# Designed miniproteins, single chains, continued (3), part 34

Each design is a single chain, and the fold is of that chain. pLDDT is the mean over its residues in the fold that is shown.

## One batch from the design tools (miniprotein)

Design m9157
Fold by ESMFold2-Fast:
Structure m9157 (fold): chain A 86 residues (1-86)
Amino acid sequence: MEKFEEARKALDEKIDKYKPVIEEAGKLHPVILEQVYKQVKADLEAFLNKEAKRLGLTPEEVKELRAHIDKKLDEIYQEVKKKIAA
């Protein structure tokens, strides 16, 4: 549980750092937004795998954290898309 929360906080910090990058990509072009989104998702999955190995997370915990990444990134992506469409 404590190791899970440590990994979640580390992921949230990394997502927060990527949020302005995704927002700036959205201002440039929809294709750039899609490319940056895919790159950020790949980077976060690589980071999760590294943290899972470091902290000894279970496959179930890794699956839950992956779902958390997907949800947080989708929220950011939808906010940026709505802003572009407005």
Scores: mean pLDDT 82

Design m9158
Fold by ESMFold2-Fast:
Structure m9158 (fold): chain A 59 residues (1-59)
Amino acid sequence: MSELGVALREAVEAHKAGREDEALAILDSVLPGEEAERALRMIDQGFAAGAEARARRAA
């Protein structure tokens, strides 16, 4: 498995736990800062979309 794949999985778990600073630090260790910020934004958007879909099912 690629280093990027491992870091992305770990960052997702950190973000899910509410540890955004740790998630960003993990991404920054394998990506330049600008790309790390972009990756974290994509993770956040994915979670927001998932929450929206879940809310729609509950409603």
Scores: mean pLDDT 72

Design m9159
Fold by ESMFold2-Fast:
Structure m9159 (fold): chain A 74 residues (1-74)
Amino acid sequence: MEKALERIKALLESSGLEIVDVKFKDGIIYIVAKSPKGRYYLIKLKLHKNGTFEILEVQELPSLEEAKKKMEEL
C-alpha cells in the first residue's frame, strides 16, 4: 500500500496538485488536493491487488473547509 500511495502522490504532484489530506477507508483512498489556482478536489481511488489504482470520482470543492467536512463524513 505504501508504494502505491507514493506513486499516486508523485503523479498528482507532477500535475501541479498539492496533497492536503489522505484518508484510507474500506479499500478506498481519499485524497484532498489543491490546484495551482487554489481550487480543491476530493479524489476517490480504488487500489487493486496488482498495485494499480482506479479513479472512481473527482469532486471539485469550493473551499478547504468543505474538503475537511467531506473527509470527516467518510
Scores: mean pLDDT 78

Design m9160
Fold by ESMFold2-Fast:
Structure m9160 (fold): chain A 76 residues (1-76)
Amino acid sequence: MPEVLIARPGEPFVDSSAKVEVDLDAHTVTVDTSGLPPGTYTVLVRLPNGSTALARVEVGPDDRTVTAPATVGRNG
């Protein structure tokens, strides 16, 4: 399963049990935000193949799921 780290602006990354789906073809990350307070978050996903996906997500007060553009990095 992908490893998920989440941070607010200016805060450190912390491990999250949030459900995350990464679409490498669309360059998007979909995050289950039902347990998160409203605000702006940076989401870092470590994929089993060693790739990472980085996305900025903005969560509204009634949002349960947010899809955001992701930057996908490989070793380098």
Scores: mean pLDDT 75

Design m9161
Fold by ESMFold2-Fast:
Order: structure tokens, then C-alpha cells, then sequence
Structure m9161 (fold): chain A 92 residues (1-92)
């Protein structure tokens, strides 16, 4: 499975604002970008085919709090590798 890294354009944004997520993969791969709010199940917020690096836009939740954003590499429909999570602080 390819190695994945994730970088955010900001570590803190206003509720409902957009953050750019930069996903880098060590080999061409399809990825899902996931977001988990504290106390909630993760959900897919973007998908992309990555050959080197890609930027995707993610809208921050409407409610203030902390969320974690990461990427998963897919082999078919199955996650095979994950990036480190990045914490985004959402302000009211």
C-alpha cells in the first residue's frame, strides 16, 4: 500500500468555512478523505485519484469544536492504508 500524508491549509477555521486538504501519495492511488468530529463516527468528505499530490476542499462543520481529518488509500472499495490524522479547530 502507498504511504499517505495529509496537510491542512489552516489549523483553525470559522464554522462553515472551507479548508484545503493536501494529500500526498507515494504511488498512484484512489483515496478517501475522512472527517471525524469528537464523539462521532468518521465520514467520507472527499474522494480523489492521487498521482503524487492533490488538493481537495473540505467544508468545516457548522458547529464549533475539534475535528480530525485524514486520508485512506483504497484497493477497490477497501481501505488498505491511512495517513496520520490532522486536528482542525472549528471556531464559532
Amino acid sequence: APALTVALSATSVAAGSTVTVTVTASAPVRVEVLLAREGEDPRVVATADVDGTVQVEVTAPAAAGRVVIWAQALEGDRPVAGSEGRILTVTA
Scores: mean pLDDT 84

Design m9162
Fold by ESMFold2-Fast:
Structure m9162 (fold): chain A 69 residues (1-69)
Amino acid sequence: SSQIPALVEQLLDPDEAVRRAALAALEALGTAALRPLQEAWMRISSRYQPEDRPLLQRLLEVIRRLGAA
């Protein structure tokens, strides 16, 4: 759980390989990552900061993949 904030931040990394590795690591955590990711998305979204939009979009993609088949 302590790694989730760092992995979330890495989804915005300029390096494609870093972004891919972060996405894979979050997905590998499975449903254990789902609630923390949803909470992170809610808190960041509630700040109403336009600069956070790319991060929020990537968070949502991971949430969609983990949330349900």
Scores: mean pLDDT 74

Design m9163
Fold by ESMFold2-Fast:
Structure m9163 (fold): chain A 77 residues (1-77)
Amino acid sequence: SARELALAGLALAVLGIAIQKVGKALLDAGADPAKATAIVLTGIGIAITGALLAIKYGKEAGDEELVAAAEEVLKNA
């Protein structure tokens, strides 16, 4: 259960990073800056939320490698 929640959190963190990259690409391509920035901020928020869930449940599951991966996402979000 805890490991499944940690993996779900990590998947959410990866999705957040992908959304952030799309937002940055749109901003660089000259899209509406307000909308592109909103996408970037949304991606950051999702990535942080997912990483925090992965850290919490990864620690509970004793999966140190998963926790380290989630902490790296949090550091770079």
Scores: mean pLDDT 85

Design m9164
Fold by ESMFold2-Fast:
Structure m9164 (fold): chain A 88 residues (1-88)
Amino acid sequence: SETIENLIKQAEEEREKKNYLGAAEVYVKLANELKKQNKDEGLIFLAYKEAIEMYKKANQLDEAQKVLNQFKNDFPESEFIPEAEALL
């Protein structure tokens, strides 16, 4: 998907600029687009993981927690939940 490819590029560009808040917001958009397109859960988790890590780098711990809670709500039986919780 061109939308997914563009979001990956935008997130990487914001990350390279050290705009961690902007990068986190783009990774959240990426996770939502991956879910919308029914992509693999592992790929969706990687987008959520990057969003959590970028919010942490931006010192936005409440936003990082919200992203973690969103992942757990969307995928309550996920094998990736312990790894996601370990990020905080």
Scores: mean pLDDT 90

Design m9165
Fold by ESMFold2-Fast:
Structure m9165 (fold): chain A 98 residues (1-98)
Amino acid sequence: SEEERERAREEMEEYRRLLKDLSEKLGISVSEVQRILQEEIASGSLEKLDKLIAEKNLDEETKQEVRENAKRLIELMKNTDLERLQIMAEILREERRG
């Protein structure tokens, strides 16, 4: 439905925004952020992310924001099923053609 497509677009935009924000705040590539989060999902912990945050000279507010944004990205990654991925793929194909 159009409502499902709109929801998929909103989730994709949130995903892109959070990846960019984490990339900029941590000083690493978007691909590196994705790799770390995939490893955290596999391990069931935030240990690698916490270590990376500790190695950066960030204030406590920024550290908290990074942790919350990472948790949200992990939630989005875990909750994206095959049907949702198919809808997202269709939107990406339309964007590339338009």
Scores: mean pLDDT 76

Design m9166
Fold by ESMFold2-Fast:
Formats: structure tokens, sequence, C-alpha cells
Structure m9166 (fold): chain A 85 residues (1-85)
């Protein structure tokens, strides 16, 4: 029942991607930021992660591939079901 550290990381990445997607979708309900500000911050965070991966972050190849795929799905406006696949 305990996932390997790598599989735990993959599950955490999927949940993070879903949280990002839901934050963008519910940005209009945030009293502290505009939708545009939430989208801009999310895009900046995605760009930073992509830059770290391109620079050779010390991640297992499976985790790196999954992270890139999840970031692409978040940017494409994927559904929660697509992010869990």
Amino acid sequence: MAATSEESALEALRETAIAMRNAIRNADKNPYATREEVEAKTAAAIAEVRALLAAGAPLAPRVQAAMLELLDLVEAGASEAELRA
C-alpha cells in the first residue's frame, strides 16, 4: 500500500496540477487577486519549473516526464480527469 518515493512524487505532482487548474478556474472567487493576476502567477511558476527541468534538475526521468506532461495539460486547460490519467 505504501507507494515508492517516486510514485508518491508523481501523485503529489498530479494533485498539484489539479490544484493549479482549479485555482485558475476559481480565480474570480479570490478576493485578494484578479483572475489575470492568478493566471500570470501560474504561468510564471510553470515557466520557472520548465526552466529548472531544462537546466537538469536532479529528478528521476519518469518524474521529469510526468511533470512536463502535467504542466502542458494545465496550460491547455485540461479537465481534472485528464490530469489524473
Scores: mean pLDDT 70

Design m9167
Fold by ESMFold2-Fast:
Structure m9167 (fold): chain A 114 residues (1-114)
Amino acid sequence: SSIVDHINELGDRLGLSDVTRNFAIDYGKKHNVFLSETVLRFLDALHEALRDRSRPVDEQVDELLARFPELDTPEVRAALRAYLEAARNGDLGTMPDAADALVAALLAADEAAA
């Protein structure tokens, strides 16, 4: 699959975690889309941030988007907050839809910044 090859090539260059690669491959196949380097780097930073559950959600949103100012839109902030809250609550039913909404917002922000 060209999507698998794309994600693995970028993942090797960027040092992406297996969690990020697997998520990006699944999303790319489901939506027939190639995720950009900026979106992939953001998702890797997000997956790392999810390991620290001690931090307030709003502080994690601010810290993540300070690292990726090109992705800092109201739509990304809202989707990121919703995803982090669902992940912390263990809401396995909501997390896939929240993740899809977040990636859609990230792609729109990345395209607008280009």
Scores: mean pLDDT 85

Design m9168
Fold by ESMFold2-Fast:
Structure m9168 (fold): chain A 78 residues (1-78)
Amino acid sequence: SMEDNIQKTIQSIEELAKQLPPEVRERILKEVREEYERFKEALSKGDSKEAVIEQTASSLRLVGVEQEARILVKQLQK
């Protein structure tokens, strides 16, 4: 489900963030919290077309945060 995918993405980001400096880690985790709050707000609006679009957009933005964290970890490991 989308909820399961969101939780897996968040867990992936949290694991990646452990490998980042504290200041960068705090920024990434703040972005995750803000996007998850948007996702929950969109869920509370039900399954209208607009609500589903907002839910999907929040999910995709979290995938973007995961990609950013992955790139940052790779750059620090070079």
Scores: mean pLDDT 84

Design m9169
Fold by ESMFold2-Fast:
Structure m9169 (fold): chain A 66 residues (1-66)
Amino acid sequence: VPVPQSLLDEATKRLEEAGVTGASVVEEDGRPVLVLNEPIDDDAKRQQAVDIVLETARRLGLEPAG
């Protein structure tokens, strides 16, 4: 099932609000996935990005891990 673009845009804004720059959330195979436009050299920021994607998938009734 396709993920609505508005939810992908919201997730990307949440990344920016969390201080994760150079990253976006896009739909791939009917689920949100994290795309890095720049490498995240901070493990804490990388974990925050993962958590935002996981929360977005959970809001959609999906789990990113299947």
Scores: mean pLDDT 72

Design m9170
Fold by ESMFold2-Fast:
Structure m9170 (fold): chain A 65 residues (1-65)
Amino acid sequence: SMLERRAVSVAVAIGIETGVKVELVKRDGEYRIVIYAETEEQLKRAEEAKRRLEEEGLFPVEIVR
């Protein structure tokens, strides 16, 4: 679907920009972007990416340590 293609594109772009592991998850019919942050620097990049995506209102973002 068009929504799925957009979700995949966003997840890939965030992974490239942040250099951290990113997964696309579907729960209850909703696409969610999961960012894995292990270090303080990775967490800072993940939080910045989450803020930007939430401001755009495209997909919910979850950060996992």
Scores: mean pLDDT 79

Design m9171
Fold by ESMFold2-Fast:
Structure m9171 (fold): chain A 98 residues (1-98)
Amino acid sequence: SLSLELMREIAELLSEIPEMARLFALAAAQKAGVETPEIQALKEALKDPEKYEELKKREREILEKAKEILEKELEKTEDPELREALEHVIKVIEEQLK
C-alpha cells in the first residue's frame, strides 16, 4: 500500500536528522513488510562496516529522534495516504525501541 513516492516523502520528512538516522528509520519500516526498491538500496548502503558500527551505537537515539520528527509531521499532514504511511513507520520504530 506504500508507494515509492510516499517512501520518498517520508525520507524527506526525516531530512532534519542525520542521513544515517533516516536510512535506519526506513530500514526499520521494511521490517514491517514495507517492500520498495528504495528501501532495498538503503539497506545495501548500510553494508559499510564503519557506518554500520556508528549507526548501531546510536540506534536508540536515532530512532527516538526519527519518531519525534515523524510525529510532528503527522500532526501537520492532511493527506490520508501519507498519514497512514507515517503511522506505519512510527509503529515500526516503536517496536524497535522495545
Scores: mean pLDDT 58

Design m9172
Fold by ESMFold2-Fast:
Structure m9172 (fold): chain A 92 residues (1-92)
Amino acid sequence: SSKDKITQKVLDLVQESIAELDKKIKELKKNISDPEEYDKAVEKLLQEELDKIIEELKKIPSLKSFADELSKIKDPNKKWSKLFDLIESLVS
């Protein structure tokens, strides 16, 4: 079904982003010794990966409205939480 294809695309996008975040966070941990600089760099990475996911979600007509609402959330942790809620709803 079209829902199965959409679910798979969303899962693939999120898994790819998680893999990139894991890789980049490990490099930041090696290169940044200052905790405040590290935290700021991690927040920036979380935001950049979220922005990539949001732009890809906007290309899916049934998810455009959700992606537009997601883009309005300023806090990257709240954005990730809302994205995970979507994934849970898609796989349920």
Scores: mean pLDDT 83

Design m9173
Fold by ESMFold2-Fast:
Structure m9173 (fold): chain A 87 residues (1-87)
Amino acid sequence: MKEEAEKNLKLAEEYIEEGQKYMEKADPEEAKKVKERMLEDGKKAYEEALKLGLSEKEAAEIVRLGAGALLHYVKAKSEEKLKKEAS
């Protein structure tokens, strides 16, 4: 369904934006470039999935899963560093 595809793509963008905020404090310019590259890569992944015959919903789910996995990785690394500094 179109609504489900749009929801997944919106969540992917939100994950990318949240990840960018973690990087923004260290290097705002690099954080912006990373965000732009990730959005472009997500668009390419979506287009390739559609080219392979996947539905819009399935293509959007792939993009969301990728963005979500990266966000969790960034959060985990940030929390690990914070715990080491608190000791």
Scores: mean pLDDT 74

Design m9174
Fold by ESMFold2-Fast:
Structure m9174 (fold): chain A 69 residues (1-69)
Amino acid sequence: SPLEELKAEALAKIAAAKSAEEVEAIRRDAQRRMFELVAQGKATLEEAMEAGREVTRAADEKIAELRAA
């Protein structure tokens, strides 16, 4: 699905990110694009919220990892 593809892309970009600012930019872009899919009828709000939680969790973990290094 477009939502699963977007989630996978966001998670890969977060894993490759080198700064907390880059991670936050990726998370914000992914969230915007997820809500665009909902507006287009290509995903439900519930599915987008669940995918958004997974992306946010990965972002928070990556930011913590970068700050601990």
Scores: mean pLDDT 86

Design m9175
Fold by ESMFold2-Fast:
Structure m9175 (fold): chain A 108 residues (1-108)
Amino acid sequence: MEEERRKRIIEALEKQGKIAIENASKTGKENAEKIKEAIEEALKVIRGEIEPESERVKEMLIQAAAVARDEKTLKELLQTVLGIDEERAEELVEAARNGEGVDLSFFE
């Protein structure tokens, strides 16, 4: 991945994560903490500090995408981090938003 592309994704995730945390804080502290953890883990993966090995990291990233106001940016983020196509990223975000279980079978 190009260095400039990686920076844009990091900035987008930080911005959308801030909005998601602010929105979650209105519904309860526990929800805000879960979203914060998801954003922090996603940022570590994008920075190359950790590998996206655990299914929990993928689930947390999808949940963060579902609660953010700018879905398009987060769908692009999911495609980049998880190596999935746009259609699969859209399905995962919609499933998470509807309160369905996350189907990780889309990850290879």
Scores: mean pLDDT 59

Design m9176
Fold by ESMFold2-Fast:
Structure m9176 (fold): chain A 78 residues (1-78)
Amino acid sequence: SRMQVLGLTALAIRFIGELFELKYLHPDISSSEFKARVDSLLDEFRAELERLGVPESVIADWIAKLQKIGEDTIKSME
């Protein structure tokens, strides 16, 4: 639905913002430690997507995309 699409978009924007804050506040963080923190954050966002009634297949797809954005963010800052 349109409400689910808007919710997903807002969530993605928030996630990207939090990733940048994490990177700037912890610029010397290890890749594995950063990945673990990102995975924890993604688990919390999964719960919000479930609350919005988003189908599991769509949730899994979006979580994978956000996870890739996190990985690409690390690479782009090197």
Scores: mean pLDDT 75

Design m9177
Fold by ESMFold2-Fast:
Structure m9177 (fold): chain A 81 residues (1-81)
Amino acid sequence: MKAEQERLELQRKQEEARQTAEKKAKEAVDGTEETGIKLLGDLLTQAKKSSPVVSQAILEGLRKALDLVGKKELEKEQEAA
């Protein structure tokens, strides 16, 4: 019984952590450079302090959001240059 409850809790934490990281990463890029760097740093610190499974979920969400937004920013920079 407790093992199944633990598994469901872990799955929920993973999904929530990933979604939260993705949202925060997008907000970081929409904000000022200073705000963005701080938000990204906070997410990385949170991942380091979390359990391995939750840490992986946070990093995966963060990486996915950054990859999508980073490519869009690079495209804008290339057009501005």
Scores: mean pLDDT 68

Design m9178
Fold by ESMFold2-Fast:
Structure m9178 (fold): chain A 88 residues (1-88)
Amino acid sequence: APPVLRGTLVEGPEGDVLKKGDKFTIRSEGGGLFSATAVEDGELKPGSKLKLRDANGVEFDAEVVKGEKAKPGAEIELRFLGDSTGPL
């Protein structure tokens, strides 16, 4: 699996602030949908680290590699940290 999820934001909070409990959905380059919930407050800015929970309830850490201001159609890239068996 690639170490970075690349895609576009389909659903999520607007702006660059992600609050605990916020959900977002990314459409990957392969056309798959990835959904996650924020475990802690964070930011969708390059270099920010996020603690996320996937659709199966698994918690994982991710780093924002690329983040435009969160809106439908915005490009986003996440690097998954420490969990190579995560949602990829």
Scores: mean pLDDT 71

Design m9179
Fold by ESMFold2-Fast:
Structure m9179 (fold): chain A 56 residues (1-56)
Amino acid sequence: SAQEAGQAAYEAAVREVGASDDVATKAAAGGIILAGSDASPEEAARHAVEVARRLV
């Protein structure tokens, strides 16, 4: 679950924001923290996109 959320968050940052590998990795970590430990992959992805947009 956490691994699936992390992968979804990373992929969303890359596809929706065009984030680099480094930015997408940081955004995925931030997205998971903001969404919470029980968050769905969709929630983690939404937050990761928001974090990535602030970093680019």
Scores: mean pLDDT 78

Design m9180
Fold by ESMFold2-Fast:
Structure m9180 (fold): chain A 72 residues (1-72)
Amino acid sequence: MSAREQLERALAAARAATSAAEARSVAYDIGKLAEQMGDLELAARAREIAASTAPAEELRRAAVELGQELLA
């Protein structure tokens, strides 16, 4: 599976996330993909979100934003 296909699936998972744990898990996956694609700044931001204790809705929005930015 290509990195782009994995990222599209991660973005769909971010949009579907209903808990903080799900949003953090998706942010972690996006971070790994960003690292593989050479976007170390986005990977660092994804790691911060994956470690965040922010509310589920805030984390979901952040994960979606990361996925969209990396896919651009």
Scores: mean pLDDT 82

Design m9181
Fold by ESMFold2-Fast:
Structure m9181 (fold): chain A 78 residues (1-78)
Amino acid sequence: MPNLLDLFRELADADGTVTPEQLREALLAFGIPQEAADKLVAALDRDGDGRITPEEIEALAKEYGVSGEVVELVAHLL
């Protein structure tokens, strides 16, 4: 099954980035509650520039010890 990083790559545009809105809509489509989706999107858009990169996901994972696999597990349980 695709993890968060694979989903991110699927949604990425020409620059390899995804907007917070696109990511939020994708999370909602997977059945993740809006509150949880909003929190995840805010955490991933650390720079607040309206662009989410795979590097931002990796940086967040390093800082908080969260992996894309853990996010996938949480999404599956929600």
Scores: mean pLDDT 59

Design m9182
Fold by ESMFold2-Fast:
Structure m9182 (fold): chain A 83 residues (1-83)
Amino acid sequence: SEAKKLLEELEKREEELLELFEEAKKNNIIDPEIVEKLERMDELAKRRTPEDEKEVEKMMLEYLNSSLEEQALFAVEQERREE
């Protein structure tokens, strides 16, 4: 089943991402480039113009197409900012 294969692939990806997330969080890894990117996204989101929303969407798409390592660092930084 194609759906079963996709689910297994997603579960494996989530497990790898969680492992990388926990490792980065435990070692307090901070990527300045990711910090700057999140700050820019937050600033653009506060303006709430259609042009700024489109830029945020583009940045989110770039994030989703980044490596699992970069996604983990992004998630760790996002969590730190929400605490």
Scores: mean pLDDT 75

Design m9183
Fold by ESMFold2-Fast:
Structure m9183 (fold): chain A 62 residues (1-62)
Amino acid sequence: SLIEQAENDLAKGKELLAAGDGAAAATAFYQAVKNAERAGDKELAEKAREEYEKGVAAANAS
């Protein structure tokens, strides 16, 4: 389902962010936002957006 895809993308993004790959993490979080929005899960989309901002900040800091 789109919700499961969003959750998997969110989990993958968190792993990439922990590994220091902010750019790859941001891409995964962006896919999570897109899938959560398509699923109509506004709460999951908001969580993914917060993580996306962290990924972008990490990419810009490196």
Scores: mean pLDDT 85

Design m9184
Fold by ESMFold2-Fast:
Structure m9184 (fold): chain A 73 residues (1-73)
Amino acid sequence: MMKAEVTAPNGEKRVLGARTGTELGAAAAVAGGDLSGVGPISASGVPKGEPKVGDVATVRLENGGEAVATVVS
């Protein structure tokens, strides 16, 4: 299982486990929204298969900010 670090626009961070690009995108959306207090609009940069170390997903938030998820292990 790969681990991703999710960073919200306010600088808050959360580490989540991901096995697929879909899970990485979903984890980034949930964590970005939770940490920012707003809903996610869309995700980009999500790989279609298994995430690999250094992969980055970006989530756009309803307040115009972005959360970033980076695969770290």
Scores: mean pLDDT 71

Design m9185
Fold by ESMFold2-Fast:
Structure m9185 (fold): chain A 90 residues (1-90)
Amino acid sequence: SEEQEKIRELFLEAVRLAVDYYNRLKKARSEGEEAYQKTLEDIQAEIDKRVKEVEEKYGPELAEEFRRLYQAMLGLAETMVEIDEEIEKK
């Protein structure tokens, strides 16, 4: 269905957010702890907005699942920054 296709597109776009979050956090980390925390807050606000849009279009059950997905993408991005920091020490 058209609705199923739209939801699948949104799901695939969410995976690409991990790379976007990683790039933004990596840049902020180079600027210092305050910049890093501010970037985390900005990304969290963006996640909250995305989840609200999913809730409005597809309902609260899907919104809860997408919140978990977006938070997982942020967590992956944070882990990637930590790996980069360890690589830079070599």
Scores: mean pLDDT 88

Design m9186
Fold by ESMFold2-Fast:
Structure m9186 (fold): chain A 94 residues (1-94)
Amino acid sequence: SAKIEALEEIIRLAEEAIEAVKRGDLETAKQLLLEIGKMVKEVLDSSDPLAQKIEDLLVGALLFLEEGRLDEALRRLEEMKKAIEETLKREKEK
């Protein structure tokens, strides 16, 4: 239950970050990505493949936002959201 609730909250934060990037609010987007990273570290073990994938995608998205490469940042965030949604679907089927 707690893991499912946390994954759903991370998806919500990812959706808010995507919308922030789309409207050009990069400061809000960066703050949301840092919040996602903190929540992932709190909820998932560091050896979890999902945790590693999210961290890699978050680092990539943050770097692309700093470079002004918004399309590349959005692709990383959409891939992150999809990976979390696929994991959440598997957790709900258990």
Scores: mean pLDDT 84

Design m9187
Fold by ESMFold2-Fast:
Structure m9187 (fold): chain A 116 residues (1-116)
Amino acid sequence: NIEEKISETSGSNKILLEALLALKNKDKDKAIEYLTQYLQLNSSPEILNLLDTFKTYYLQADFTGAENVLLEATKSSNPNVASFSYALLALLALEQNNTSKLNEYINKALEVLDKS
């Protein structure tokens, strides 16, 4: 489970797992807090560019545009980009009250983290 993975993990991946747990518990504020902490420890150019593009759509309430950007980013060969993209997809699913997609994207993020 996520809580067990958190106890076995360290660094930025631990913070991302804490964000995924908050998303699973439908705590958006806590999820955003952990995602913000993750970005402070993992500021690769690809992640920063993804965040900037995502924020452009999100702040305009273009959630379809935001989702399309994140879905493309899940194809990244960088597991940090792919897992972070799935976490943001889970956040968007939560905003839309789509529990099925929320759980799907959380599980996809966990799969990426397990393989990295």
Scores: mean pLDDT 85

Design m9188
Fold by ESMFold2-Fast:
Structure m9188 (fold): chain A 90 residues (1-90)
Amino acid sequence: GPAPEIEIEYRFDSADPDRPARVTITVRASSPENQEKAERYADLLTAALEAAGARIVRREKVSPTEYRIEAEDVTGEQLGAALQAVAAAE
């Protein structure tokens, strides 16, 4: 399929997805035209993680096309649910 307009990368700081751990999520726009979409997706991910009970450590605009979210007390299931919520918004 075509390359996505928004790329979401994550690093889960645990080998066990059932254990709450720190996650770092990067939301990146493929082009400057998608900056507002990247911001919206970063906000949706942040809201979904907070709704799941995660603690947001940082939500940062790294560049015009890149956002970084750091959260603690996240399980693999909670991360998966947050990612699905964003995918459903596409």
Scores: mean pLDDT 81

Design m9189
Fold by ESMFold2-Fast:
Structure m9189 (fold): chain A 63 residues (1-63)
Amino acid sequence: FDEALQQFVEEFSRVRSDPRQTLQLLEQLKQVLEQAVQQGDKRAEAMLQAVDAQIQALQQQLS
């Protein structure tokens, strides 16, 4: 899990100027976090809420 999060951080650094690619990465991260939440990971619950907020913000920007 932590290694997957680190990979997402690196990818976000590469695509931060592209909101569409950032949105795709956030959606992929959301799927990983949803699986961790199903396993009872409280860290993943907090991160999922933050990711959902960022997805909504980017969707508003792209609309």
Scores: mean pLDDT 76

Design m9190
Fold by ESMFold2-Fast:
Structure m9190 (fold): chain A 91 residues (1-91)
Amino acid sequence: MVEEIMETLGVDEEAARELAALIESFQPQIAEVEEMIATYGPDHPEVQRKAFELQRAILEELLAWARRVGDEETAAAVERSLASGDAKEAA
C-alpha cells in the first residue's frame, strides 16, 4: 500500500504512510457501508446517503493531506470532484 501510493501519486514514503494511515482509519466506516449494501442493497436511500457522506469525508481528508504534503495535482483533482458533486446535486 505505501509503495503503491508512492508510485501512483509520486509522493515520498512519509506522505504515503500518512495517507495509508488515513485510509486505514476509514476501514470501519467502509465495512459498515459494505454491510448495509449486503443487507439493504446498493440502491437503498439510507445506503446511498451513508456512502455519499463517507465518500465526501474521505475526499475532504484526502484534500487536507494533499495540501499538507504539497501534492498540488491531487489537491486540484479532489477539489474538482467535490465542486462537481455539489454542482450536480444543486442542478
Scores: mean pLDDT 74

Design m9191
Fold by ESMFold2-Fast:
Structure m9191 (fold): chain A 97 residues (1-97)
Amino acid sequence: SELEEGVRLVENSDRETLEEKLKEFGAEGRYEAAAVIRLALELDLSAEDAARLVELQRRGYALTLAGADQAQLDEIVAEIAAILGRPVEELLAEAEA
């Protein structure tokens, strides 16, 4: 999967190589692999945490489209906040900035 490829690259590559791969994957439309790399670089996350964050964001979007209840959405947001070590309000403010 793209998530697994992103994880492998983050674990085995330096920052310069990751920045090159981020541009390459963006140009190819491989946005999930690009997102894993971007989140690892920008937020100083482990490869596993970056991949989990992308997975949770994808799952949250899918649940929103399916009309899932607020409790399921709140659980995903709480997991994202826990990975980032930040309150939910800060994450929402940064996403809109």
Scores: mean pLDDT 79

